# Designed miniproteins, single chains, continued (4), part 14

Each design is a single chain, and the fold is of that chain. pLDDT is the mean over its residues in the fold that is shown.

## One batch from the design tools (miniprotein)

Design m12455
Fold by ESMFold2-Fast:
Formats: structure tokens, sequence, C-alpha cells
Structure m12455 (fold): chain A 90 residues (1-90)
């Protein structure tokens, strides 16, 4: 359901915030979280299958950034933000 997807988005965003090493990464995670919620609400641009894939990719991002430097976290989060922005613009 849309409510379950939103719950998952909230949980993964909170997890990403906890893993952020500085204020810059936290701001990027907040932007990413907003875009994930927009993707879940925008069924015309993002299918339910793609919404679930976005959440799975966000969970993978959380595992990836655990061992990353501040600069690597910025790069990884920005790449994901850029991908979501492109999907929402189409």
Amino acid sequence: SKEELKKRAKEITERLLALAKSEEQKELVKELGKLIFEAIENEDKVSKEEQEEILEDAEKLAEQIKTQSEEEQIESIRLFIDLLKKKLES
C-alpha cells in the first residue's frame, strides 16, 4: 500500500540521517527523503514497482555509506538525488 511505502521511506530516511557524518550529508539526506516521498505520491511518473525499487536502492545506499568518508557520502547521496530528480521530471 501507499501507506506502507511511506512508512518504509520514513524509516530508511531516519536510518540515512543517523549514518550521515556531518551537516552537509544530513541536508542531502533530507532532500533525498523528500524526493522519495514525492516519487511514492506521484503514481503518474513512478510505478509501484519502481517505488519499491527506489526504497530497496535507498536501503542499499544506507549499507554503502556506513563505511564511506564524508566526501564519498556526499557523492553517493547526490547521485541518488540526481537519478530521482530525472525520474520525477519525466
Scores: mean pLDDT 84

Design m12456
Fold by ESMFold2-Fast:
Structure m12456 (fold): chain A 81 residues (1-81)
Amino acid sequence: SLAAQVEAAFRPLNPRARALVEEADRLVEELSDLLREKNYVTERMRELIERIRELIAELRALTKQDVWAAVALEQLRLAEE
């Protein structure tokens, strides 16, 4: 699973990747709090979702530049053969 791959990669996290994960966690917490207070999706919730998407996309781009991103792609290739 993606979660297991992320956990396996946590130990050698570079500072930029770590900062993005921490920021995404904070935004998810804010979104969860807003969902508890409102019975419908607000414009602010949509903005938070979009920012979370941007952070995840940047994190994915950073992992493509890292050595273990190449290892993960190699494992995916081997699993599909």
Scores: mean pLDDT 62

Design m12457
Fold by ESMFold2-Fast:
Structure m12457 (fold): chain A 61 residues (1-61)
Amino acid sequence: LEALEEELRRVQAELQALVDDYLRLTAAGALSPEQRAAREAEILALAQRQVALQQQVDAAR
């Protein structure tokens, strides 16, 4: 349980950092279409992992 909660916190922090960075770079026009798609894929993958980890933590409580 503790390991899952720690991983969830880590994933949440990483997701927040990626979203913040993506929004900043998009506002600045610094991303190519390919770079934008790659960043969106990374954000989606982490968001899906966050949901799965949250479900595991909730089930284990």
Scores: mean pLDDT 83

Design m12458
Fold by ESMFold2-Fast:
Structure m12458 (fold): chain A 61 residues (1-61)
Amino acid sequence: MSREQIERAIRNMEKAGVSLKDIGIALAHTVPGLDVKTALELAAKSKDAEEFLERVLAHLE
């Protein structure tokens, strides 16, 4: 999954009212290298979808 696809997925789910934790779980099922535990930890550290996106991309490099 590309950086652009990850960004679109996060933004689309945020616009749909999905919580950051549920966005994290959904991404963990589709993004190689991102497990559910890591996704939940990154979501918990993030105040909004922008910070969550930055943390996910940094984790994946």
Scores: mean pLDDT 82

Design m12459
Fold by ESMFold2-Fast:
Structure m12459 (fold): chain A 67 residues (1-67)
Amino acid sequence: MSGVERAQAFLERRYGVRPSDEVLRELREMLLAGASAEEVAAFLERRLGVRLTGDEADELGVILLSG
């Protein structure tokens, strides 16, 4: 399974939201550019309406960058 597919499953299980591949690609680009957990959490709140903790944002980043 790709990191994108695993990230979708993570967000669906935790928050009941299914992000588009576009949103997850944009998030991956932010992470590769060195975005902080705070910036990642703010992005997801704006795009999906979900609030991640710093630990959840870090876990999501590891999942998304692993594939």
Scores: mean pLDDT 80

Design m12460
Fold by ESMFold2-Fast:
Structure m12460 (fold): chain A 78 residues (1-78)
Amino acid sequence: DKARRREEAERLFRQGVEAYRNKDYQTAIDYFERALAIDPEHPRAAEGLRILGKALAELGKFDEAEQYLKEAEALERA
């Protein structure tokens, strides 16, 4: 069910945003990776990729952060 997957991804995106706001960067990364795995075409996918990239940068994982930020930019231009 596409609607069910979209709702589950939406909940995970929301949890990822809250974890990022709390500076729990690893938890934020885990939530966003799970959300994107469930619904990679979700309307919030670009937002999720941007925050995932920022969280990775906060953890010093700059190469991974740059890759996800470029993916977010490409998705926002599409």
Scores: mean pLDDT 85

Design m12461
Fold by ESMFold2-Fast:
Order: structure tokens, then C-alpha cells, then sequence
Structure m12461 (fold): chain A 66 residues (1-66)
């Protein structure tokens, strides 16, 4: 279910923003959340595309939090 996957992605980003103590990391995560929201709103993503996006988001967050 695409809606469930999108909700999971949003929750994951929100949790990472909440856990971050670094203002620069928070700003990057907030910008990335807006980017993801724009992607989902403008393009009807399939569940497969959302799974791929979720993986990319996890990799991106790991890279900016190191």
C-alpha cells in the first residue's frame, strides 16, 4: 500500500529530525522532508518506487549524520 509506505517514510524522517542535536543536520533533514513531500505530491509513486525511495532516504540520512 503506497499510502502506508509514504506514512512510514514521513514518520522515519520526523523521528530522525527529533533525534538530531545538530542544527545543520536538522536543517538538511527538513529540506529533504520537503523534497520527498514534493516528489510524492507531484508524482504518483508506485509501492516499488516508494520502497526504492525509502532505501535512498536511509542512505542519505546515514551520510549526513556521520
Amino acid sequence: NAEKLYEEIKKFIDEEIKKSTNPLVKKRLEGFKKYVDLLVKRHKLTPEQLEALKKSIKEYIENIKK
Scores: mean pLDDT 76

Design m12462
Fold by ESMFold2-Fast:
Structure m12462 (fold): chain A 81 residues (1-81)
Amino acid sequence: MEEKKKKLEEVEKAKEAYREALLDESSATVDLIGAAVKALAGSPEEGKRLIEEGQEKVDKAREAAEKKREELKKKKEELEK
């Protein structure tokens, strides 16, 4: 019983980490939209730089979320054993 309870706690922690990663991805996407708006109002060169930086952050946040999703999958598989 203790072992199963510990595995359930591990799954819950992995689930929380995945939720946080999804929120980070959402936040990065909002920042990218803001950068695109600034690009329309400012210089094309500055706008391109801000969009490229924003896109890189979104890509990194997406990769982080995918890693957390994979970790959650592993913890769920351990719980099923």
Scores: mean pLDDT 79

Design m12463
Fold by ESMFold2-Fast:
Structure m12463 (fold): chain A 77 residues (1-77)
Amino acid sequence: SREEAIEEMLRFLEEGSREQRIQFVANLETLSGETVPAALVQGILEGKPAEELRDSVEQLVERIGAETVLKALELSL
């Protein structure tokens, strides 16, 4: 679901390594065929608190779809 994808992505961003977060962005762009907004990429790579990214993550999941986000997360583990 959308809510599942949002919460799983936020958890991944809090718990994942920098290398995993880089791989996730790459997988997300490859699977969706879209670019992740530069501000969100910067926040992810800098290790910004995941809750501060919540609105951007919610917008991303709505735009590219929960299934694509969850698949990118699975490939980045």
Scores: mean pLDDT 84

Design m12464
Fold by ESMFold2-Fast:
Structure m12464 (fold): chain A 94 residues (1-94)
Amino acid sequence: MEVPERVLQSTERELQSNSVEELLERIEKGKKTALSVLDEESKKEVEELVNKMKETIKKYEEGKISVREAAEELEKLERKILSLYMKALEKQAA
């Protein structure tokens, strides 16, 4: 999925302006919210996606990837988590 340039620029600013600890805390809060409504299979998928987000942030901190590459990967992973969360909410509203 193509991420809009303005969204990538916003994520790049967040990566540059926030500590790794603050970024990881934000990810954990999102994870807890998602896990509250998901089935066991979807929970496992979200946990794997969250682990990839944490690995992406670590690679960025270590200088292994650019801020742009980190922003693109994080946005793709966040959109996958959001998609799973929205589908779960639709099932619970039935």
Scores: mean pLDDT 77

Design m12465
Fold by ESMFold2-Fast:
Structure m12465 (fold): chain A 87 residues (1-87)
Amino acid sequence: MKIRLAAFAVTDKETGEPLIFLVGYDPEKKEILSVSLIYGEGEAARKALEDLQKAKTPEDARKALSKYVTPEEADLVAKRLRGEIPV
């Protein structure tokens, strides 16, 4: 088992401002182990962090993020969490 820790930068679809999350995950098991917010302000950033902290799989993270970012960015994060594309 190899746990990865990586920064995931996304864009708030309403404001255009960046949100950066630090995520601990296992791409082989497709599990999310930890999420913290490195950069982001306001209520949307707080709610996105709370929803992501409840996510345990890449698909859960995609669904959580799709409330705050574009579908393309949410899908991209899920692919990265599965180890399908580089971070």
Scores: mean pLDDT 82

Design m12466
Fold by ESMFold2-Fast:
Structure m12466 (fold): chain A 94 residues (1-94)
Amino acid sequence: SLLERIRRLAVELARAMGIPEAVARELVENLDYETLVEMARPVAEAALAAGPEAVAALLARVEAPLQELRALAEAMSEEERERLLALSDEAAAK
């Protein structure tokens, strides 16, 4: 399903950012993307502080999963986008 593809890509992207696969999988399964972003933030900030070469290395690691996620988002219909938002709202309500 589209949701399963997005979950796999989110885990792959988080893993590329240095988040342990088991942690990323648990957070994605629970639709806890806010915590995933918070865990990724220090990695992005460290790359920015280290300079352009470190930023380029980080971008190289995330490029493939980001490109696939972008392609899925661009191919996503308005109805599919609304379904994903509804699922996120249901998870937040639990």
Scores: mean pLDDT 71

Design m12467
Fold by ESMFold2-Fast:
Structure m12467 (fold): chain A 64 residues (1-64)
Amino acid sequence: TKKQEVLDQAKRMADRMVKLGVPREQLEESLLQIVDSEATELGFTPEQKKELKEEVLKYVEEVS
């Protein structure tokens, strides 16, 4: 699904940023901006964007 594609891309970016030593605060800010932009372009609702952002933040907690 398009939601899964956005999540997979965000997770790949998170993994890369963690390996590069990007601080968690900057990582969260960057990923949330990217997810918001991609979801907006794909026509997701505010509720769907909130769910995507929550899943991305949960993943960041697991890998940082």
Scores: mean pLDDT 82

Design m12468
Fold by ESMFold2-Fast:
Structure m12468 (fold): chain A 68 residues (1-68)
Amino acid sequence: MSQEQRDALSAALGAAYQAAAEVLRASGGDWDTVIAHLEAQAAASTDPRVRALLEALVRHLRRERARA
């Protein structure tokens, strides 16, 4: 993967974390709602790299939740 592609994916990940934080605040701290929102975004994505990035974020958040 090129540096420009890595930078673009990192920016997309940052935007996804920011959106997740807003959903978390709006849902009153419901992480299950945040995870469901990100899964829906991944399923709706037409770019396979963006979909893979969102799926990786969902897996990461689920692991963090399981460790709490």
Scores: mean pLDDT 72

Design m12469
Fold by ESMFold2-Fast:
Parts: sequence; C-alpha cells; structure tokens
Structure m12469 (fold): chain A 73 residues (1-73)
Amino acid sequence: AEQDEIEAELGRVFAELERVMREHGVTVDLEISGELTADGKFTDVELRASGSVTPQVRELLARIRELLEKLSK
C-alpha cells in the first residue's frame, strides 16, 4: 500500500539523518508532535528541530516533515 511505501521511505530518511549526524559529529534536538484522532490518524503533525542544523540535516528534516504530513492524511 502507499502508506507502507511512505513508512519505508520515512525509516530510510531517519536512518540517513542518523548517519549524517554520526559522521559529522553533530547533535540535533527533535520534537515531533500531533493529535491522534478517533479513527487512528495522527493529524496536525509538527516537526521542530534545534541544535546543529546543517544544510544536509535541514534537507533531511524537510523530507521527514513531508512524509509525516502524508501519513497524517
């Protein structure tokens, strides 16, 4: 299903973020929040990041945000 593909891509992007952080010795504080609806959907998803947000980290965080928004539909 498309949701399974989005979840797989999200996992891949998170793995890439972890790799970039480890290789560059940077730390990022991530806050992910949202609301769980009665039908089991996670809506109003927000991703906030602070710390060492490099251009590479920013790009990966943008992709994570996009994928989370797709999952919340």
Scores: mean pLDDT 73

Design m12470
Fold by ESMFold2-Fast:
Structure m12470 (fold): chain A 76 residues (1-76)
Amino acid sequence: MDEATRLALQAQVALNRGDYEKALELAQEALSLTPEENLQLRATLLDIMSKAYEGLGDTEKAKKLREEALKLQKEA
């Protein structure tokens, strides 16, 4: 398993436990390691980040990230 995918899975686990700040940190690190061409993983990471921001009460940032994730998901 590559490092970006591993971090993405760890971010999802943190999100499921309600650890939104950790989920965001791990997802951001995974995104930095994800190539532009990997639209599927990028969409997954943006979705995790959107849910983390929603949990933190940042609904505006969550909405923007969710819209970007949906756009990438349609292109993948």
Scores: mean pLDDT 84

Design m12471
Fold by ESMFold2-Fast:
Structure m12471 (fold): chain A 72 residues (1-72)
Amino acid sequence: AEEEALETALAAALAAIADPEAQALVRELVEAERAGDEARAEALAERIAADPEVARAVLEGIAEAARRLEAA
């Protein structure tokens, strides 16, 4: 299902993030979105975007996870 594919993609993206701080922030963002806490999710997304190194680590992890999903 589409929901299952999205959940798998998020789990793969988290695992692919090499930076522990970036991984923790993305994990908290996913948890906030699952809980329906939109204000917290928005604040976490802004915090990730505000730090260029963290933002790059997140984007690199997502790109790697997307590559793996397309190869599967």
Scores: mean pLDDT 73

Design m12472
Fold by ESMFold2-Fast:
Parts: structure tokens; sequence; C-alpha cells
Structure m12472 (fold): chain A 105 residues (1-105)
């Protein structure tokens, strides 16, 4: 049902927000670059699963995750943290839209 698909999308957004926070925490704690990149790869996979439900937001989120990956690979912690803040903000905004839509179903 449409409601079940929307609930699945909410769960995927919750997972994405947690992964973005985990990556940011890893950067702040000077965690191994490879471990941070693994978290970002998981985030990209979640975004791919969100694409059929919200293609526009998913495309924007994937672009931000790719920018964060490049910043991490280049050792640019400031750029990486700012980009992860953007990922979290966009994910919260998209999640809010899904919550509103569920209440109308």
Amino acid sequence: SEKEKALEALNLFNQLILLANDAARGIRSDQETEKILEILEQAASIIQDLEPYMPGPAKKLLKQVNVAREAVENGDKVAALKTLENVETLAHEARMIVEVEINLL
C-alpha cells in the first residue's frame, strides 16, 4: 500500500540521518578515513533505495554525499562537516514531507 511505502521511506530517512551523524562524529574524532568512507557508501545505498519514492530529494542528497566523500578523501574536514550538515538538513526536510503525506492517506 502507499502508506506502507511511505513508512518504509521514513525508516530509510531515519537510517540516512543516523549515518550522516555517524560520519560527522567520525570526522570530529579523527576516525580512519576508510571507515568514514564506508559510512558514506552506506548512506549512498540508502539514498538509492529512496529514489523511487522521492527522485528529486534523492538526487540532491546523493550529490551532497558525493561532495562529502571528495572532501573526506582530500582531508578537508571543514568542507566534509558542512556538507554532512546539508545532508542531514535535506533528509529532515524530505522526511517531514513524507510524514505530512502519511497523515493525508
Scores: mean pLDDT 89

Design m12473
Fold by ESMFold2-Fast:
Structure m12473 (fold): chain A 97 residues (1-97)
Amino acid sequence: VQYSLKALRLIDKGNYEEAYKELMFRYSKRKVEKEDYVLPPLLAYVYHKLGNVKKAKKYAKEAVKDRDQILAVLPKFSEPDRQIIEKALKLAEKLVK
């Protein structure tokens, strides 16, 4: 089964306002599910694009804490989705330094 998130399509299109709404809705309902480990790095990326540095750093810290879990679920996403998540994780690493 391949993982997919509507927010990844919105990020790819540059629609960060709608991506943030989708990610926050899913984050508020998150369970300990493998696909949900990608929510913090994507939130950090979207908040960074929207200019909200404080929230971008908050979610970046969560992403870096869960780095190993995020990397473990990457193969479950399609190639384009993996590239977006990897880019978001790299940004999160820069934001916490």
Scores: mean pLDDT 81

Design m12474
Fold by ESMFold2-Fast:
Structure m12474 (fold): chain A 78 residues (1-78)
Amino acid sequence: SLPSDEVFDKLTKNIKNRDEIYEKLKELFGEEEARRVLAALGPVLTDEQIFEALKVAKKFKNPEQFVLYGLFIYHQKL
């Protein structure tokens, strides 16, 4: 069903946030790995949590370690 105007505005902002996250991941790990990281973390982390993880992403230059760190954040918030 079609969402309300307020929900639609939030969805639009979320899409823009996801685009920014994808571009930052692409710059760090390359396009293929950026898609894999976003597919792994996108369903389980909020945009804010992913932005927070991105602040330390350069410490993990390996995308697999970055995914594990993101999953660690998810488990700590449960």
Scores: mean pLDDT 78

Design m12475
Fold by ESMFold2-Fast:
Structure m12475 (fold): chain A 72 residues (1-72)
Amino acid sequence: MNPEIEEALKRLQSLPPVTSYPEFDAERRALLRRFAAAFPRDSAALSLVKELLVFEPERAERLIAALAEELR
């Protein structure tokens, strides 16, 4: 995996839950846009990033875990 993508993924996973800390939304979206630029158009990883970009806080942690698994 690209070291920059791995670092960005770790940062995304370390952010507080969005339901408690909406001030981190802008940083979270910036990280997700960075991932979207790195993946092929039809990849499963890009599909997970697109779901995260519509910003459903209740699903976000599960989608981040799925993205981490896909990037193995």
Scores: mean pLDDT 63

Design m12476
Fold by ESMFold2-Fast:
Structure m12476 (fold): chain A 62 residues (1-62)
Amino acid sequence: MSPEELFKEAVLALVAEDSAAFSRYFQELAERLGLDREGRHELLQRIYEAASYYLKTGELPP
């Protein structure tokens, strides 16, 4: 999967409350991006924002 696809899958797993799938996609994405602890925290916030957008609109953010 591309980083963009991993991000989308992580958002959808979070919305579905699938913690196992979320952890897998999040870890793979963070490893591919070479993120440290701060970068992982920022990625997690972006995923929460995207999940909130999806829950409000039914669509992934642009």
Scores: mean pLDDT 84

Design m12477
Fold by ESMFold2-Fast:
Structure m12477 (fold): chain A 88 residues (1-88)
Amino acid sequence: MYKLSEEEIREEALAAVELIRKAIEAAEAGDDSKAAAYLSAAGILAAVLSLSGATEMAELINAAVRALNAGDLEKARELAKEVEEKAK
C-alpha cells in the first residue's frame, strides 16, 4: 500500500489546496482547460491521500473539486480553506 508519513500527508494536502486555488483563478479568468488540468492534479493528490489513510483530507479535496466542476467557486474556496486549516 502507498503510505505517506504524517509530514508528507500535510505537504500533499497543502499542494492540493494550491492546485484548487489555481483552478479557481483559471476558472475566473475563463480558462476552462487550465482549470480542468489543475483539478485533475488535485484529484490525483486526493487519491494518494486516501490510499495513505488520510481519508478526511481526501474527501474534502474531492468535495472542492466537485464544487468547482459544478461552478460553485465560493464553496470550493471554503473547502480548500478547511483542508489548509487541518493541514497546519
Scores: mean pLDDT 84

Design m12478
Fold by ESMFold2-Fast:
Structure m12478 (fold): chain A 70 residues (1-70)
Amino acid sequence: APAKVIVLPKPLEEMTVHEVVEALVKAGHEELARFAAELANLDMSKVLTKEEAEKIREKAKEAGVEILEE
């Protein structure tokens, strides 16, 4: 079953799109991972902007998922 809580090793704004997509897929949230990749126009090597990170957080909340950033 998809994880209800996802623990990330650092803030979203310090992660590449690739790192975020991998974390979301491993947690069972393929739709959220796809949203993140499409939001970044499939530029997997870029670091997320604050605006992109905020949109991912809102989408996760809609999906009933809590993201914890360490």
Scores: mean pLDDT 80

Design m12479
Fold by ESMFold2-Fast:
Structure m12479 (fold): chain A 89 residues (1-89)
Amino acid sequence: PIVLTEEQEKRVEEFLKKYGEEVEKINNEIQELAEKSKSLSEEKQEKIKELIDEMIQAILDLARGKISAEEFLEKLKELLKKMKEIIEE
């Protein structure tokens, strides 16, 4: 399991307080696309898994202060766009 320090958890909490509605909307779209991916080829499922792994890394980078909130949102939107491209073919 991913364990965050108290300072890292506070950073994520402040981010969600400011951007939580936008993040929730994007996350809902990602979840819908992930569900659609279950009917796709193994190759496409693996590509989507790689994008989800990049998302997890971006969350960790945000929590650790390696990227800004704005950089995180841009990366989140780019990953969503790539996921849509894979699914829509």
Scores: mean pLDDT 77

Design m12480
Fold by ESMFold2-Fast:
Structure m12480 (fold): chain A 102 residues (1-102)
Amino acid sequence: SAREEAERLLREAARLIVEAARRIFEASEDVTFGIGVVLRAIGDALDVERLLREGRLADAARLAIRTADWLVDVARRIGDEEGVRLAEEARRLAREALRLAE
């Protein structure tokens, strides 16, 4: 169903959000900054999972889009092309999930 597909897309987006943040941490010369990026990404990914359990698909998708947009911006600022790619893919999946949830 469209709902099951949206849930699968959002779980994959959450996974890519965490992977992008880990990549940014590895690429960053500022360890404190990198840790902050990872902690925020993990917190947001956990919130996406909570919203999915609550049946709040559109809210989960909007959160995933906001987090992915932030990670794209962060990765671009530090010159991490792989981080940009992962975050842009997470954003693409989250946007498709939002389309299916609406």
Scores: mean pLDDT 92

Design m12481
Fold by ESMFold2-Fast:
Structure m12481 (fold): chain A 84 residues (1-84)
Amino acid sequence: MKLSEEQAEAVRNLALAAHAKDAAAFAEARQKLIDAGVPEELIEAAVRAGTELKRRFYLDLALKELEEGHVPDIDALIAAEKAE
């Protein structure tokens, strides 16, 4: 799937809002993605990346894939983070 620059920014903002536990920013970013017709799988992957990945390095790896419209392997990233 190809995301526009605006959609990629909204995906990034959703994951970062989830990570920061910012409910207002989360709701705004999620609604923008829903309105834009971004797949539910990608929206949920962004939420999961933000909530499950504690270290910014692994979150940034997930964000790169999400911004390209790819669902990252969040379970693999969680395992890699725990191995540190």
Scores: mean pLDDT 83

Design m12482
Fold by ESMFold2-Fast:
Structure m12482 (fold): chain A 96 residues (1-96)
Amino acid sequence: DEAAFEEAVARGEAAAREAADAGKSAEEIGAAAGKYGPEEAAEILKALHLLRTNPALAAQRAALEARLAELSEELADEPARVKLERVAAELRRVLA
């Protein structure tokens, strides 16, 4: 059920935001999101926090933001799970 999946994602995002506000590490933010939401959403939130906080990744951040905008257009008609999987895959490539 897509509604149940979207609700799980929202719960994971809320948990990740709470952890980030508390000054937790990227790994702890990912773990908090993963407790309530799908693994792909947890992976994305962890990776985005790492990209924001690591100055060594500043060059990759700009290129990734452009690529994520392209993916948003490509995947506009895809279900939420497919969108999350593709975004998680791109973040894995950048952070490898």
Scores: mean pLDDT 73

Design m12483
Fold by ESMFold2-Fast:
Structure m12483 (fold): chain A 55 residues (1-55)
Amino acid sequence: SKEDFLKEEKKLAEEANKRLQYIQKTLDSFDEIRAAAEEIRREYVEKMKELRKKY
């Protein structure tokens, strides 16, 4: 259902945001933070594609 999709979408967004906050607190290098943030974004995009296939 659309409601189930939106709930899973929110969970994926919240998970990505928590990971972004974690790397900002843990990593001291701007280059490392940027590289880690790009990986988090790629994983988020792929998870969103998989979620859309499920619905």
Scores: mean pLDDT 84

Design m12484
Fold by ESMFold2-Fast:
Structure m12484 (fold): chain A 66 residues (1-66)
Amino acid sequence: SALEEEIRSLLSSESEILELNVKDPNAKPESIESTENGFRILLEDGGYIEIRGSLSDVVNVAKYFS
């Protein structure tokens, strides 16, 4: 999807999208949580994005939704 490609472009080559569960692409990020495999960005509409990668990559993705 266009959204997945945009998010992927914000990540370094060593980072990976593990799960993309976005219902509204305009939903604002609510929080960032650590997981066993990396980080999860929680969106205000109950959506989330799970990323295996650095915190700086995750923050770049969260800024995209801000």
Scores: mean pLDDT 82

Design m12485
Fold by ESMFold2-Fast:
Structure m12485 (fold): chain A 62 residues (1-62)
Amino acid sequence: GEAEARKAAEEADRAGALAAARGNTVSMQKAADLAREGREAGDPETEKKLGEEGAKVGRQGA
């Protein structure tokens, strides 16, 4: 649902911020771009999927 989509996007932002704090700006940028694309899609399912992918990218960069 919308709450789960929002949570996934927030997790992507947090994972990206951790990657940036560790000097990995590439993973931070990728995580941010995925979260933004998900939010702009206007579809909670797409927002959730892209948020989850962004969180994964950010976590691997941190």
Scores: mean pLDDT 78

Design m12486
Fold by ESMFold2-Fast:
Structure m12486 (fold): chain A 59 residues (1-59)
Amino acid sequence: MEELREKVLAEIRAHADDPQAIRDILAKNAEKLTEEQVKEVLREAVRLHPDDEALRRAY
């Protein structure tokens, strides 16, 4: 569902300076997203925090 993907992306961008909040948002929503949507939101998270190993490993 596109609406959930857009909501998750917006929440990640709203917390762009907090990598822990981004990880928590992903953990809450990962099981509700398709594999393609998970890759898209992880790509945005990695773009915001390219040095975060946990996010890079999940992507």
Scores: mean pLDDT 76

Design m12487
Fold by ESMFold2-Fast:
Structure m12487 (fold): chain A 78 residues (1-78)
Amino acid sequence: MERARRVFSRVARRLYPELYAEAKARTGDDAVAKAAVDEAFTRVWEEVMANPEMSEEEAERLLREELERAVAAAVAAQ
């Protein structure tokens, strides 16, 4: 658990500002962008907790994949 939490915290701290800016640019709405980013981070947090041996590189890849999915869903719902 502790290693998984540390991995997620480090990736989240580094990527949150970048991914939020990307989501905002793609959705055109601050609230929608925040919801998409929060959803992606929640999904990756669950995955990291289920797979405590996950590397930072794997967590980053999943986070970018989950963000793409969340943004695509949000745009389709508009």
Scores: mean pLDDT 81

Design m12488
Fold by ESMFold2-Fast:
Structure m12488 (fold): chain A 66 residues (1-66)
Amino acid sequence: MTLEELSEKIREALKNKDIEKMKEYADGAVEQARARADAEGNPLIREAAENFKELVDSVIENLKKQ
């Protein structure tokens, strides 16, 4: 599964308020992005992975508070 596919599935889970599914896909996307950053030695991909994790964590916390 590509990072883009994982991102889309996270967005769909968010629309359905499926926090467990969203967390699963989000964790997968972050791990895939970090692995890619390490393999390619690309600091921009690593920075993007960190920003993506922060965004996902914020969204999950917001849903839990609702």
Scores: mean pLDDT 72

Design m12489
Fold by ESMFold2-Fast:
Structure m12489 (fold): chain A 66 residues (1-66)
Amino acid sequence: MEKERILKLIKENEEAFRKAGLESGFSEELVDDMIESLRRMVEAIERIESLSREELEERRKELLEK
């Protein structure tokens, strides 16, 4: 349940992160980009976890080849 914990932490902290980022002088665009990057990482992790260990290794090689 590592994935579920990470997803929950990201979701619960999105609002706090956005507020803190804006108060720290980051632009809305930069904060949005950071949050979007976190969401993309979560989605990638979820996809990777859904694969078997052998498929995961094959797909990792394929992604590195691009």
Scores: mean pLDDT 69

Design m12490
Fold by ESMFold2-Fast:
Structure m12490 (fold): chain A 76 residues (1-76)
Amino acid sequence: LDEELREIYEELKKDPFNEKAWDRFAELVAANLAELQDHPEANKVVMYIQISEGDNPEMQKFLAQFSNKLSRLPVG
């Protein structure tokens, strides 16, 4: 989990519009919601997006797509 989140963070740091990285993050969140609520690496991904791309309308679109995908995945 930690290594997977770190890999996603590094991918998003290089390309914040990487749909594949966002898909992987959505799947990890859906499967591990309770564990990820207090997970520092998951919080790092969220913090990075809020700090670096918070005012970017394209990033807000990706966050909306992420939320829509989460609502369709079984929550663990």
Scores: mean pLDDT 63

Design m12491
Fold by ESMFold2-Fast:
Structure m12491 (fold): chain A 67 residues (1-67)
Amino acid sequence: MSVEAMAKAAGEAAKNALATGIEKGKAIASVVARDDDGRLTLVTMEAVYDKETGEYTVELVGVRTIE
């Protein structure tokens, strides 16, 4: 998977964690998959719920190669 695809998946997971009733307004999620070079890569994303707009802000926390 591309790093962009992994980041999208991690961001969706973080938003879903907020949507399931986590009261802290912030969630972190990570995805582990092989990148385009075949390397096992960990991508971590953070989601924050913006009460003013009713939208989620998703940002990249980190990308780390495991192997």
Scores: mean pLDDT 76

